# Designed miniproteins, single chains, continued (3), part 28

Each design is a single chain, and the fold is of that chain. pLDDT is the mean over its residues in the fold that is shown.

## One batch from the design tools (miniprotein)

Design m9011
Fold by ESMFold2-Fast:
Structure m9011 (fold): chain A 59 residues (1-59)
Amino acid sequence: SPSEAGRKALETARKLMEEGKSVEEAVQAAIDTARELAPDLSETQLRVLEHDIREVLEK
């Protein structure tokens, strides 16, 4: 589901941040994870997810 893909994407981003990766690397890996788990996600939905993950990581 889109919600589950979003959760897994955020989990991926947080893991990479803990490993010392940049926000850009963490966000990219998270979006790649979401595309793999939910290939039916639209480009608009992926952009919203990217924005939400970036906001969480930059706070």
Scores: mean pLDDT 81

Design m9012
Fold by ESMFold2-Fast:
Structure m9012 (fold): chain A 55 residues (1-55)
Amino acid sequence: SELLKEAEELRRKAEEYREEAEKEEDPLEKQLLEGMAALLEGMAAWLEKLAKKKA
């Protein structure tokens, strides 16, 4: 499914942001990275839900 493929890519990018956030010492930049990861995770979950309705 194209939706599942896109969801996997979003989760991969979110993981990268989480990893960068762990290395970040600036609290504002860390919060931004964590926020980006959470947003991408939410989008991935939505795409996964849509894909399950057609499986």
Scores: mean pLDDT 85

Design m9013
Fold by ESMFold2-Fast:
Structure m9013 (fold): chain A 60 residues (1-60)
Amino acid sequence: MSEEQLKELKEELKKLEEEYVLKVLAGADPRQVEAEARKEIEKLAKKYGVSVEELQSLIL
């Protein structure tokens, strides 16, 4: 994966994390928000050709 692609991927992951936190704080159902975030992580993994496990390790 190129450095440019890695930077874009990390930015997308950060955006998803921020959306998750904001939705939960706004009173959304945490379980539903978590399920939606997981779905988006799966889409990113497929888009960048990495495993979901590898993608999750990048947000540690």
Scores: mean pLDDT 76

Design m9014
Fold by ESMFold2-Fast:
Structure m9014 (fold): chain A 56 residues (1-56)
Amino acid sequence: MAPDPEVAEELAEAAEEALKEGKVVSAGLLAIAALVEDPENEKAKEALKKVKEAIK
């Protein structure tokens, strides 16, 4: 299927908000979902990187 960049952007924004609220697990799930929709989404990649650093 063609990637859906609009859905990916919404999920990446939700991941950023979850990180701001300290909801690291929710942020990780949202970032992964965004990357499934658009693997090239930079916001989703950054959110996932921040989640990995938080659980490292």
Scores: mean pLDDT 79

Design m9015
Fold by ESMFold2-Fast:
Structure m9015 (fold): chain A 67 residues (1-67)
Amino acid sequence: EKEKEIEHYRNLADQYEAAAVALERTAKRLEEQGGSQEEIDSVRTQAENFRKLAEEYRKKAEELEKE
């Protein structure tokens, strides 16, 4: 079902976006507490990857809505 597939992709997008937000908060806390640049960069890279996954699944849901 189209509606079920849209729901599935939106759920995945929400999950990845929540993970990205959590990692972004972790990176900010590390920066404020004097964490290493390597740790901060690593966490930010992970957040960016999850943001890309969220965008990908969001686009899939939008495509299904249009078609």
Scores: mean pLDDT 84

Design m9016
Fold by ESMFold2-Fast:
Structure m9016 (fold): chain A 82 residues (1-82)
Amino acid sequence: KVKEILERTRDELARLAQGLSLEQEAVVALAIMSLSVLIKYGGSPREAAEVLRRGARRLEEAGALEAAEILREAARELEELA
């Protein structure tokens, strides 16, 4: 289910925020905030997947590659639910 995937993804990102650079941590924090908004207000699996794909691109550009992988995997799972 969408909420379960989003909650798990948020928790995985929160663990990675420890040990990142300040700039990487800021981008991860923005991704966590986006996930929290999706969890609170809902949205279709397709809408959620698109938000996570955009977040993954921003994380990759910031060099937070492990966080980007987490968002890409979550987006893939959400697309399978659509």
Scores: mean pLDDT 82

Design m9017
Fold by ESMFold2-Fast:
Structure m9017 (fold): chain A 100 residues (1-100)
Amino acid sequence: KEEEAQKLIEKGNEAFGLGDYETAARYYEKAISLLENPSAVLYTNLGYAYYQAGDYEKAKEYFEKALEIDPNNITAKRLLARVYKALGDEEKAEELRKEV
């Protein structure tokens, strides 16, 4: 399971590096489905792939998942603040920026 998930994460990272954010998100989602305890980092990478693809609602969902696992994940907080700004919620964006 974990070895298969790791290969999918590597494929997701490669797709992300090539700017294929939708393909990256699909690989990260498959990796998450194979893991009993997906990491906050993996959820953060998935959220960022959705953010880059313009799917701000899914980006928000997965950054919130990352913060449920690791409430001090600075990367997830910074990216979630960017999502709130993109959604027009400047007040929530500023609140998150103060926590980092």
Scores: mean pLDDT 86

Design m9018
Fold by ESMFold2-Fast:
Structure m9018 (fold): chain A 82 residues (1-82)
Amino acid sequence: ELEEKIKKLEEELKRAEELKKRAEKELEEAKERLKKAKTIEEINRAIGEVLRAIGDIVEAELKIRKAKEEIERLKKELKELE
C-alpha cells in the first residue's frame, strides 16, 4: 500500500514537472509578446499572460515540493517497517 502510494506520487511529481516546463515556456512567449506589444491593449493582454504563467509556475512548484516531501516521508515510514 505504501509502495503503491509512493509510485503514484512519483507519477504526480513527473506530471507537475512537465506542467512547470510548459508554464515556463508560456512565460517566455508572454515576455516576447510584451516586448513586441505596440498598443495599450496588446500590453495589457501580454501582462495578463505573464501573470497567469507566473501563477502556473508557482502552482507547479508547490505541487512538486509537496510531492517530494510526501515521497520522502513515506519512504522513511517504509524503511521503519524493515
Scores: mean pLDDT 85

Design m9019
Fold by ESMFold2-Fast:
Structure m9019 (fold): chain A 58 residues (1-58)
Amino acid sequence: MEEDIEKAYKAMLNEGLDEETAKKLAVRAARLVQATRESTGKEFDPEKIGKALAEFEK
């Protein structure tokens, strides 16, 4: 989970989000990845989820 947050956070910063917004969305992205893993067993890349969320926030 912490690794997922860090990966999403870095991806969001690379997309140009500010640190405060990136931190909030990175936690959301990591939780989404974990929930999907628990419910379906499917592994999603937190960097890709973070990037997608950042694109919608712009």
Scores: mean pLDDT 77

Design m9020
Fold by ESMFold2-Fast:
Parts: structure tokens; sequence; C-alpha cells
Structure m9020 (fold): chain A 101 residues (1-101)
């Protein structure tokens, strides 16, 4: 459905923002790059999945992984809190949509 595609696109865009942030602003640059590579792999998995329920599950997992990376690796408190809030809001929307399928 168009709603699934819209939320998946929002998840991919938010993951891209987190990836960029981790590469440029992580407390530990090596761990930040490692986390970014993992999230890039998760984006590819989401883009290659054709089953709507599985795509939603992969998007939720990727966003939860992004949140954990931000909590562990971010030194920018304001930007970290902004990204985490956006992630939590999107996870809730994705979970609600998944429950309605």
Amino acid sequence: SSEIEQLIQQALELLDEVIRFLITHAKDPIRGIGAAIRLMGMQIDIENETDPQERLQLAIEALETAKEALEELSSDEERRQELIQRIEELIQQLKQLLQSL
C-alpha cells in the first residue's frame, strides 16, 4: 500500500541522516564508521525485500539499531535527542501499521 511505501521511505531517509551523523560526529570515529556500515547494509536489506510485513519488520530493526548506535556513540546531546525522538515516533508508526496487516 501507499502508506507502507511512505513509512518505509521515511525510515530510509532517517537512516541516511543517522549514517551521516555517525560518520561525522561519533565519539569514536572507528566505531561510528562500523555502525554506519551496518546501517547501510540494513538499508539494502529493506530496499531488496518485497514482502510488506517483512519490510516493516526490517525497517523497525534498522531504526532500533540506529537508536542504540546514537545512544552509545553520540557526543552531540541535542542532535542525538532529536534523532532518537524521530526514530521512536517512526518505530511506533511502523509497529501500528504492522499490527493492522
Scores: mean pLDDT 87

Design m9021
Fold by ESMFold2-Fast:
Structure m9021 (fold): chain A 60 residues (1-60)
Amino acid sequence: SILEELKKKAVEAVKTSKTQEELNKALKEVFDEARKAGLSEEEIKEIEDAAVRAAIESGK
């Protein structure tokens, strides 16, 4: 599903981004894509939660 693809993309952005600016840009693109795809606020929150979880796991 597009939700699962965007969740993976957000997690990958957290893991691969070398700067806060790079991460912010990548996450903005993921959230913009989610809005364009018509995902609900709850689904966008799931993407956000996945990114936060990945950041905690990565010590960021």
Scores: mean pLDDT 82

Design m9022
Fold by ESMFold2-Fast:
Structure m9022 (fold): chain A 77 residues (1-77)
Amino acid sequence: SSDEKTEELVELAKRGGLSGEELMARVVKEIEPSVLYDAAVEVLEAAGLSKEELQRLAENSKDSQVREAARYVLERL
């Protein structure tokens, strides 16, 4: 299920060692478009990314939902 996949990606983000781009590539690949924004927000919040990395994702990500999720997380730091 999408909830189970999101939980798995959140745990990966908490472990560290993956870039925001690598985490978001997995979100785009594995999560359905209808829940992708919510999953991306949860994964980005769990990852503890720098403001600079979140800004790059918000400006440069190819997926619009990833850009919006990164923007949302950045604004709440």
Scores: mean pLDDT 87

Design m9023
Fold by ESMFold2-Fast:
Structure m9023 (fold): chain A 70 residues (1-70)
Amino acid sequence: MAEEAARRILEAYHDARAKGFSRSQAANTALAEARRLGFDEKTAQEVADIVENTSDDEEAIRRITELLEK
């Protein structure tokens, strides 16, 4: 389900942030996770932009889920 993918991508972002990565570096980790899950480059980049620029986790999950359900 798209929401499960969104949560997994956000987990990758938070794990990177917990390891001391900047928001941009952590967003690159989220991009890599989206690509690992089978999404194309354009979708993965939009996902990375959402996680980098959205401070609320539930809002980020909602926005990513909507993007992946297109």
Scores: mean pLDDT 83

Design m9024
Fold by ESMFold2-Fast:
Structure m9024 (fold): chain A 59 residues (1-59)
Amino acid sequence: MSKEQAVAALREAADELAELFGPEMKESMDAVVQQAEAASTEQAQAMRDGLARGVEVAR
């Protein structure tokens, strides 16, 4: 997975969590996405995997 793909997937998961939990979650998730964009590909992938797990547990 490329860094761009990892960041895109992370953004989708972040938007979904924001929809489930509201505006405070959106602010936190936007910060995580920005951090992932500045991070390495490996770190961005790890962040994406963690967030995807969070979405799955919330469902």
Scores: mean pLDDT 73

Design m9025
Fold by ESMFold2-Fast:
Structure m9025 (fold): chain A 114 residues (1-114)
Amino acid sequence: SAEGLAEVLAELDRARDTLIARYPEKKEEIQKLYDEFKSRLTAAFEAGDREAALQVLRDFLDKLVEIFKDLPPGERREVLALARHVVIKVGRLFGIPKEEVDALIDEAEARMDA
């Protein structure tokens, strides 16, 4: 629903602001990541395109790992935990099964620890 999209976009804004507050030196990279994520999710939602939404989630997690790869392992896990919360809500909005969303997050965690 349009209300469901608005709630997801508000959650993305909160997650973005939380990360900027913790990592102000990465503010520009974080803003760009979340702005691109919001724009692409909105387009996928308007198109009713679940596969596009799934690809947007993959790309978001990949870029998130790249931005935060220099952090200590504990902090990297905290960043992924914040991302997990919003990614699950996006999956629910698009009717993506939780197991598919969980697999994307698990893959991102594995790449971060590699």
Scores: mean pLDDT 86

Design m9026
Fold by ESMFold2-Fast:
Structure m9026 (fold): chain A 104 residues (1-104)
Amino acid sequence: SPLEEARLQAVLTISLSGALFNIDLRLEGKKIPIKEIINDIRFAVEAFEEALKKGLITPAHIEQVKELIEKVKELIETEDLPEEDKKELEKLRKELEELYKKAS
């Protein structure tokens, strides 16, 4: 329905913006737990996959995913993370890159 589609677009925008915001805060030295960032990214991936399946992706969402990929790369390169968290971020980065390629 149009309302469900509008809700999904809003959820996607909020999830992408939220993940980007928390990564920026952590890169600026704020104490954002890496597990919360990982969960934010997973939620954004899930929302993007659903929106892509429904043909609801906008150019703004594509640009946010591109920015998120670069921010995740920066986290992996600059932060001293536990091996399991680094592996999960690398997996999520690959999933984001695949979604970006499909939507572009």
Scores: mean pLDDT 88

Design m9027
Fold by ESMFold2-Fast:
Structure m9027 (fold): chain A 57 residues (1-57)
Amino acid sequence: TRERILEAARRLYAEKGEETTTDDIARAAGVSRATVYHHFPSKEALRAAVEETPPAP
């Protein structure tokens, strides 16, 4: 689940940048918004985690 969220966030940030919303990421990862917040309590925490994960298109 955490990996799916990170992959979705990485792809969407590459496509839309900072216009990417948590709802967009949740939908792309196939999870609920609540599930995203369970793993990443803030948008900033999610972004930091994405930066730790190397991009693999």
Scores: mean pLDDT 74

Design m9028
Fold by ESMFold2-Fast:
Structure m9028 (fold): chain A 70 residues (1-70)
Amino acid sequence: MVLVPSVEEGEKKLEELAKKYPDAKEILDKAKAGEDLSQKDIDELKKKAGEEVVLEVEAYISARIAARDA
C-alpha cells in the first residue's frame, strides 16, 4: 500500500500556488488539466514562483501518470 497524496490533493496544492502566484496561474492550471508543460512553461514557472514550485508540479504530474498506469 502506498500513502502518496492523491491527484485531488495535488490539485489543491496547485490551486493554492496559483492564488499565491497569479502570474503563474496559467501554467499551474495547464498542469492541473493534465496538459504537457513545455520547457518554456517550466522556465516561466521557475522565474515567477520558484524552483520548489516546479518540483511540486513535476511530482504531481508523475503521481497522476502513476495513478493512470496502475
Scores: mean pLDDT 75

Design m9029
Fold by ESMFold2-Fast:
Structure m9029 (fold): chain A 65 residues (1-65)
Amino acid sequence: MELARDEKELLEALGNMYVGLGEIFKSLGKNELAAEEYRKAARLFEEAGNEEAAKEAKEKAEELA
């Protein structure tokens, strides 16, 4: 039921990419797009089992709503 290690690493890497995109959009004042990218990151971190990173990404998305 839990993902294999390599799958978790891939999901965390993708989550980090979406956090990076969110930070870029936020710096450009595109808060709606930034929030979308943070929501994608949160979902990927949840699938990876990283609850702490998922919570942080979700909070960033909610801050921009």
Scores: mean pLDDT 82

Design m9030
Fold by ESMFold2-Fast:
Structure m9030 (fold): chain A 80 residues (1-80)
Amino acid sequence: IEELLRELEELARRAGAEDVAALVRELREAYRRGAPESELAKLLTAAALMLIGDYLDGRISEEEYERLSELLRRIAKELE
């Protein structure tokens, strides 16, 4: 999961989704300190909502949105 979180943060930054990258950074820090699943789920949900917003605003491409969404889905599955 740490590798998926790192990849997600890097991809979000490269795509220009700085808001998503910041939330993923918080998620990585929370995960490393052993935060409860409820906190991790809140951060993951916030990142997903921000990603949708960035896509609808035209800040990221459809391909970038698909790649970031797939990584978020994989991370959500790993946290279960």
Scores: mean pLDDT 81

Design m9031
Fold by ESMFold2-Fast:
Structure m9031 (fold): chain A 55 residues (1-55)
Amino acid sequence: LEELERELQKLLEEAKKSSGKEREELIKRAQVTAAKLVALESGEEFDEEAFLKNL
């Protein structure tokens, strides 16, 4: 959990410093990381492929 929280924070900070397509990709990765973190805390399985298809 702490590892994922650290990665999420880093991705968000990098996204703030980026623009255009690079920023969009970083935000997308941050959303995946956040969803994975929430799923782990809720005791649910996280399906990354399904999540990405719905973005």
Scores: mean pLDDT 76

Design m9032
Fold by ESMFold2-Fast:
Structure m9032 (fold): chain A 95 residues (1-95)
Amino acid sequence: LLERVEAAIDEVTARSTAELAAELVALGNSREHAEALAQRIEDVQRDEWLAAARRAVAAGARTAEELLAAVAEELSKTHNPKAVEAVAREVLALV
């Protein structure tokens, strides 16, 4: 379970980063600056999601749905709940 969720988190965060970088370039930012900024955001987001996923499994989550519900609840306390929910749905779709 955890390994599949971790792989899905990596994929979704990388995809969101690519979309953000493309949008920043479209707004007139240099590709180099946009990609560097988006990568920094990806690294922080990925690490937070992976840590929360590991805590959820340690707390007894046994399905992808239970794990991602716990991750979304935890991260929604410090991040935009709608954005967290959107990422959780994309991760769940991959597992």
Scores: mean pLDDT 77

Design m9033
Fold by ESMFold2-Fast:
Order: C-alpha cells, then sequence, then structure tokens
Structure m9033 (fold): chain A 68 residues (1-68)
C-alpha cells in the first residue's frame, strides 16, 4: 500500500544521505514493484546514474509528499 511505498522511499533517502547509492537503487526498485509511478522512479534512478544525488533526494521528497 501507500504506507509501504512511503517507508521504502524514506529508507532510500536515508541510504543516499549515508552515501549508499546501491541500497537506494534497490529500495527504489522495490517501491516501483509495489506500484509507485514508474516514470518518477526512473527519473530518480537516472539522476543517480548521472551522480546527481541532490536531484535524486529532491525527487524522493516530492514522491513522499505525493503519497500524503
Amino acid sequence: GKEEIKELLEKAKEALRAGDVEEAKRLLEQARELGMDEKVIDSALEALEKGDVVAALSGLDDMIKSLE
């Protein structure tokens, strides 16, 4: 459900703050499988592939807010 997706996104955000990009990508993929918008997840993953952690964190904040 939405709360489970939100929990995964919050964990992905904490992983990125800790510098654990691989864990953040894994958590984003899990959120996608649970029904988070694929385009929004793919945009965050693309930002991480480009090394743009700031853009990825901003995208995660927007995703979490959208689930309220």
Scores: mean pLDDT 84

Design m9034
Fold by ESMFold2-Fast:
Structure m9034 (fold): chain A 56 residues (1-56)
Amino acid sequence: MKEELEKEIREEMIKAGVPEDRAREVASGYAEGVERGGVEDTPENRRSVLRAGQGL
């Protein structure tokens, strides 16, 4: 995993009100997807991941 990306997404999720455990799990999955090249790190994808973390 890209630790820097995971940390950044996790911190944004926590700031948006997502519980820490959920934020860690979702951010880890996003960072892994980006590392594998299956997901692009874009504003749209970051927004989608944040909404998923919020249960939307």
Scores: mean pLDDT 77

Design m9035
Fold by ESMFold2-Fast:
Formats: sequence, C-alpha cells, structure tokens
Structure m9035 (fold): chain A 86 residues (1-86)
Amino acid sequence: MTLVLIFKNATPEQIEKYIEYAKELEKKGYKVRVEQKGDTLTITIENVSVELIIGEVLRAIGLELDGYKVTIEFKGDTTIITIDLS
C-alpha cells in the first residue's frame, strides 16, 4: 500500500516540520520520497502499514477540525491525503 501526503500553501516552517517527519519515517524503514514545488510539499510513502494510514487519516481529521481544508482519496492501493494549510 502507498500513502501520499500533499501539503499545499505551506510556510517554510511547516515545510521543514514535515520534511523532518518524512526523515523519521525513513529511519523507521519506510521508503519515502519527498518533492517540494514552491509552497507545496508531497511526501510519498511506499509499503506502508494500515496502522500508519489510519494514524495519518486521524491526524488529517484533527487538522480539518483546526480549520484546515482536508481531502482524502482512495485510489486502489494508494491513499492520498491533501491538506491546504492556507
């Protein structure tokens, strides 16, 4: 299973925070790819566990409750979570 996290309209501080999170996942043995295009950060995590996906979905719901716009898409074995931080 693959998990894709997309952060839109991110500040430099938020980008740094999520890049550090991606590094922590890589240290835990996940295959992680990070792409930055301006203020958009995309983190792709391959061979992800269902538990990690559930954790990220719960985190995204928390951000939506904090007033951010969140979209969650399921495309086959890929879960895509888009968070607009504007």
Scores: mean pLDDT 86

Design m9036
Fold by ESMFold2-Fast:
Structure m9036 (fold): chain A 65 residues (1-65)
Amino acid sequence: DAYLQKGRELLAQGNLAEAREAFLKAIEADPDNAEAWRELGRLLRFEGDEEEAEKAFEKAEQLEA
């Protein structure tokens, strides 16, 4: 997914806000993309949003079940 790859690149550059937007776009394009949910969770945890990160990781796990 192009948005997933873009999000990872932006995250590597420290551009957290744009990385978050890219991961959300990846989820919008494919809501069943477990990788996009997992990357969103990692980003949210890095920003200190532990509760939202946990929800994103739970969604990714459910999609991989």
Scores: mean pLDDT 82

Design m9037
Fold by ESMFold2-Fast:
Structure m9037 (fold): chain A 55 residues (1-55)
Amino acid sequence: GPMSEEELLAMLERAERLEGDGRVTALQMLLKDARELNAAPEVLERIEEALERAR
C-alpha cells in the first residue's frame, strides 16, 4: 500500500543508521520514493538534509 509519513520517517531513521555509500544510496532512494508519493514538504526537507549530511 502507499507509504505513510510515519513509515517514511521510520525508513529515514533506518537509513541514517547505515554507514558510507549504503547510507547515501538508501537516502537517495527514500527521497525519490517520498517525492513520487507527494510526501509533506517537511518530510522531504528532513530527507534532503540527511542526504546532505551523508555526503
Scores: mean pLDDT 81

Design m9038
Fold by ESMFold2-Fast:
Structure m9038 (fold): chain A 72 residues (1-72)
Amino acid sequence: MSYVEVLKESADQVIKMAEKLKEKGHTKEAAELYRQAARLYERVAELTDDPELAKEAREKAEEARKKAEELE
């Protein structure tokens, strides 16, 4: 497993945790996790040599950032 793969898996897991917290009404905690996931996806986009993965990661980062903004 590469470092990029670890970062992507971590970001995916953080998103799932954020969604779970949001459903439980822990909106501030969920927003913080969405921001963390956005940073991890940005790192994936920065470090990967795969243009398709970079695009996907940037899109996921923007989505996570948007979700965090909507909860605060």
Scores: mean pLDDT 84

Design m9039
Fold by ESMFold2-Fast:
Parts: structure tokens; sequence; C-alpha cells
Structure m9039 (fold): chain A 55 residues (1-55)
């Protein structure tokens, strides 16, 4: 159950990042798009590392 909630949180964050990317594309803000992409990659990397370290 706890693991399910953690996965839902992760998916919610990724969904919000995707929505921010869509908004940045509509505005034509290239710097925001690059920052969002980097933030998503760092989030995924840190999340996976955190899960493994919790062992």
Amino acid sequence: KEKKEIEEIKNAILKNIEELRKEAEKKGDKEALENIDKAEEEFKKNWEKSVKESK
C-alpha cells in the first residue's frame, strides 16, 4: 500500500512536469523547456537512487 502511494506521487510529479512542458511550448520559452527537461531527468535519477538507497 505504501509503495503504491509512493508510485502515485512519482507519477503525479511526472505528470505535472509534462504539463509545465506543454505550457512552456505554448509560450515558446526555450530556456524553460530545457530547464524542465533537466529537472525531469534529475528527478528520475534522484528518485531511483533514493529508492535503492532505502534498502
Scores: mean pLDDT 77

Design m9040
Fold by ESMFold2-Fast:
Structure m9040 (fold): chain A 67 residues (1-67)
Amino acid sequence: MEEVLKGLEEAIDKLSPENQEIAKKRLEVAKKTGTPAAFIAAANGIAYLDPSVKELAEEIRKKAEEL
């Protein structure tokens, strides 16, 4: 879990300020839901906002799938 959260926060920090706000809202929803599927959805959403973080988002998704 900690690695998934750190990875998501690192990916968000690489986004533009506008996309960071959207991604942070998605992460808050995932934290409230607390399921692996919610964190996978957050990682996919971040990758969709900025393709440059796709590799990082894929690593986070794989870690979330193992939760």
Scores: mean pLDDT 78

Design m9041
Fold by ESMFold2-Fast:
Structure m9041 (fold): chain A 80 residues (1-80)
Amino acid sequence: MSLEEQARELAEEARRLVLEGKRAAEEGNYDKAIELYERAVELAEEALRLAQEGGASSEVITIARLTKREAEEGRREVLE
């Protein structure tokens, strides 16, 4: 598997965790939402690292950055 393919898969997994975190927050399960968002940040950071090392397209890098930002924003909103 190429580094770009690995980066895309990790970014997609991080995106799924962001959606699960948002659902948990909407249900009032803030502890679970925080855990999911923190894991999403970790996976998005790994995706970004692999994308940069593998010379991945700007699209993959952008998706990873946006997903990390969404996870960080979700975590911040829950903590406020």
Scores: mean pLDDT 83

Design m9042
Fold by ESMFold2-Fast:
Structure m9042 (fold): chain A 58 residues (1-58)
Amino acid sequence: AAASNAAIAYATALVLAGASAAAITAALIASYSLSAATAALVVANAANYAAAIAAFLA
């Protein structure tokens, strides 16, 4: 998926803020005009980055 680094950073920030996957997917579709499939891939990638950041900051 050719999702921009900005979309991944935005999704990662929302995961860290405790937003639901459905809310993040809707926000990505609205803000970046992504397909549902592409938004789901960005959310999955963002969740992995958010987990790594949370572990590093602990």
Scores: mean pLDDT 74

Design m9043
Fold by ESMFold2-Fast:
Structure m9043 (fold): chain A 74 residues (1-74)
Amino acid sequence: MEEEIKKLIEEVRKKAEEILKKYTKPEEQEELKEILEAILKNVYELTKDDEEKFKEVVERILKNFEEDLLESLK
């Protein structure tokens, strides 16, 4: 369970970095990356014994984040 959650965190982090590279300027990426990492840590602490909840919550966060960035580009 712990190792599976670590893999999920790594996958989510990679996905977030790809989204940032596609839709934001380098200066903005640093701030947004810090925000995403803080969110992921909080979600992990709240759901550390529930891998399925962790997956669901972080997938929703990444999807909403990507959609918000696309909307901000008009």
Scores: mean pLDDT 72

Design m9044
Fold by ESMFold2-Fast:
Structure m9044 (fold): chain A 67 residues (1-67)
Amino acid sequence: SRYDALREANLAAPGVTPAQADFSAALATGDRERIEEALKKAQEEGIVVEGSPEDLDAAFDAARAAR
């Protein structure tokens, strides 16, 4: 899937944590459920992921449009 391909590409990047890779892949696909799961997991692990509220809004809009 597009998410799996993006996640693997992100994990191949030097210095990227698995939580950041998952979150970035979810943002790029616009899958709201995956974004929420990745964000919750990162928060539970105490990991701060890179992204802005505008990125989240855009991702949710993309998920709605892609469906």
Scores: mean pLDDT 67

Design m9045
Fold by ESMFold2-Fast:
Order: C-alpha cells, then sequence, then structure tokens
Structure m9045 (fold): chain A 79 residues (1-79)
C-alpha cells in the first residue's frame, strides 16, 4: 500500500528525523495541504502553546485541514 511504501522509502534514510519530516511532508502533499494551510497550522500551534484561544474561524479552518489529512491517511492505509 502507498503508506507502507512511503514508510519503507523513508525508513532507508540514515537521518531518522529527516526521514520523518519527509514522510509527513509527502503525506501533507498527497492530502493537498497548501503552504497557506501549513502556515495556519503553525500559527494555531503557536497560539495553543502560548495558552491563547483560537477564533471560531481559525478552528473551522483547522478542522477542514485535519479532515483532509485524515481522509487521505485512511485512503493510503487501504492501499
Amino acid sequence: GTLKELIEKYSKEPDKKEAMKKLLEEVFKLAGVSEEEKKLLEEGEKKLKAGEELSKEELEKLKEIAEKIEKKIKELEKE
């Protein structure tokens, strides 16, 4: 399956941290996560780490991104 093939490909990398970053980046790319959506995820994480509340609009956008990623992971697991 596609997810297993990606894991196998990056498991052969000598730098395991770099391999994990590449694997996540490829999953995000396959899920169609844009650079703007990645920035929104980073801004959301920064706010949550600072103890700040996310706006309703930010939460809705983050849910849409999360659902997109979850759907793609489920598809990749079936293959």
Scores: mean pLDDT 75

Design m9046
Fold by ESMFold2-Fast:
Structure m9046 (fold): chain A 69 residues (1-69)
Amino acid sequence: SEEEFKLASLYLSTPEGQREAEERLKEGEKLIEEGKKNNDKEKIEEGKKIVEEVKETLERLLALGLAGE
């Protein structure tokens, strides 16, 4: 939650932060792919949750930036 917010802020501020964001998304995508190949719904759900949380955090930061003008 708050740590994800801080990480997302880093995504926008530094190249290292952007790499960490890509790593997190890639981990989620890998879990989804592995889950699909193994018919493992738990892994698919976990991967989707990771991807969604990262995207949600980025969207919230954009919304806060817009509101904070």
Scores: mean pLDDT 69

Design m9047
Fold by ESMFold2-Fast:
Structure m9047 (fold): chain A 75 residues (1-75)
Amino acid sequence: FEEEARGVLEAMERALTAAGVPEEERREIVERARELLEKVVRAYKEKGEEGAEEKAEELREELEEIEARARAAVA
């Protein structure tokens, strides 16, 4: 799961870089996404897949907001 989260962050950084998103904005988006994913990973370590799903549900709005922001920056 940690490797999957890392893959998502790496893919996001590559997409933002390829789209020419400014370095400061790219860092802000990636760091925010990392913070949210770290919370999900922590829940996975504590309670497994079920805990990760619960934390992702709890953070759904924040995850959707950062995803929308990344898409807008790439567009």
Scores: mean pLDDT 77

Design m9048
Fold by ESMFold2-Fast:
Structure m9048 (fold): chain A 105 residues (1-105)
Amino acid sequence: EEEERRRAALERFSQVLVKLVNYATDEDVEKVTRLLNEFTQAAAAGDYERARELAREIIDVLVEGAKKSGMPDEEIEKLRAEMEALLPEFVRYAVERLSADPRVG
């Protein structure tokens, strides 16, 4: 039950992320890649607070990229709100997976 809810939330977060990434510019992709590397290091170290902050910065970059690429403001706000709601679960999952993986430490 809880695992099914968690999996559904992660799948939804991934779907929203992919939709926003489709509107990303090369500059946004470079910035997101840098932030993802920092996020991976924070998650591997078990630093939930830093990982959460970095994930929020990634969301901000993708939202700004989508806005510049012509996505309607109402759709952007809906997707942002959905990702913000799913963010705690996503960060927990990333920390759990990456801190247990010796390849990332």
Scores: mean pLDDT 77

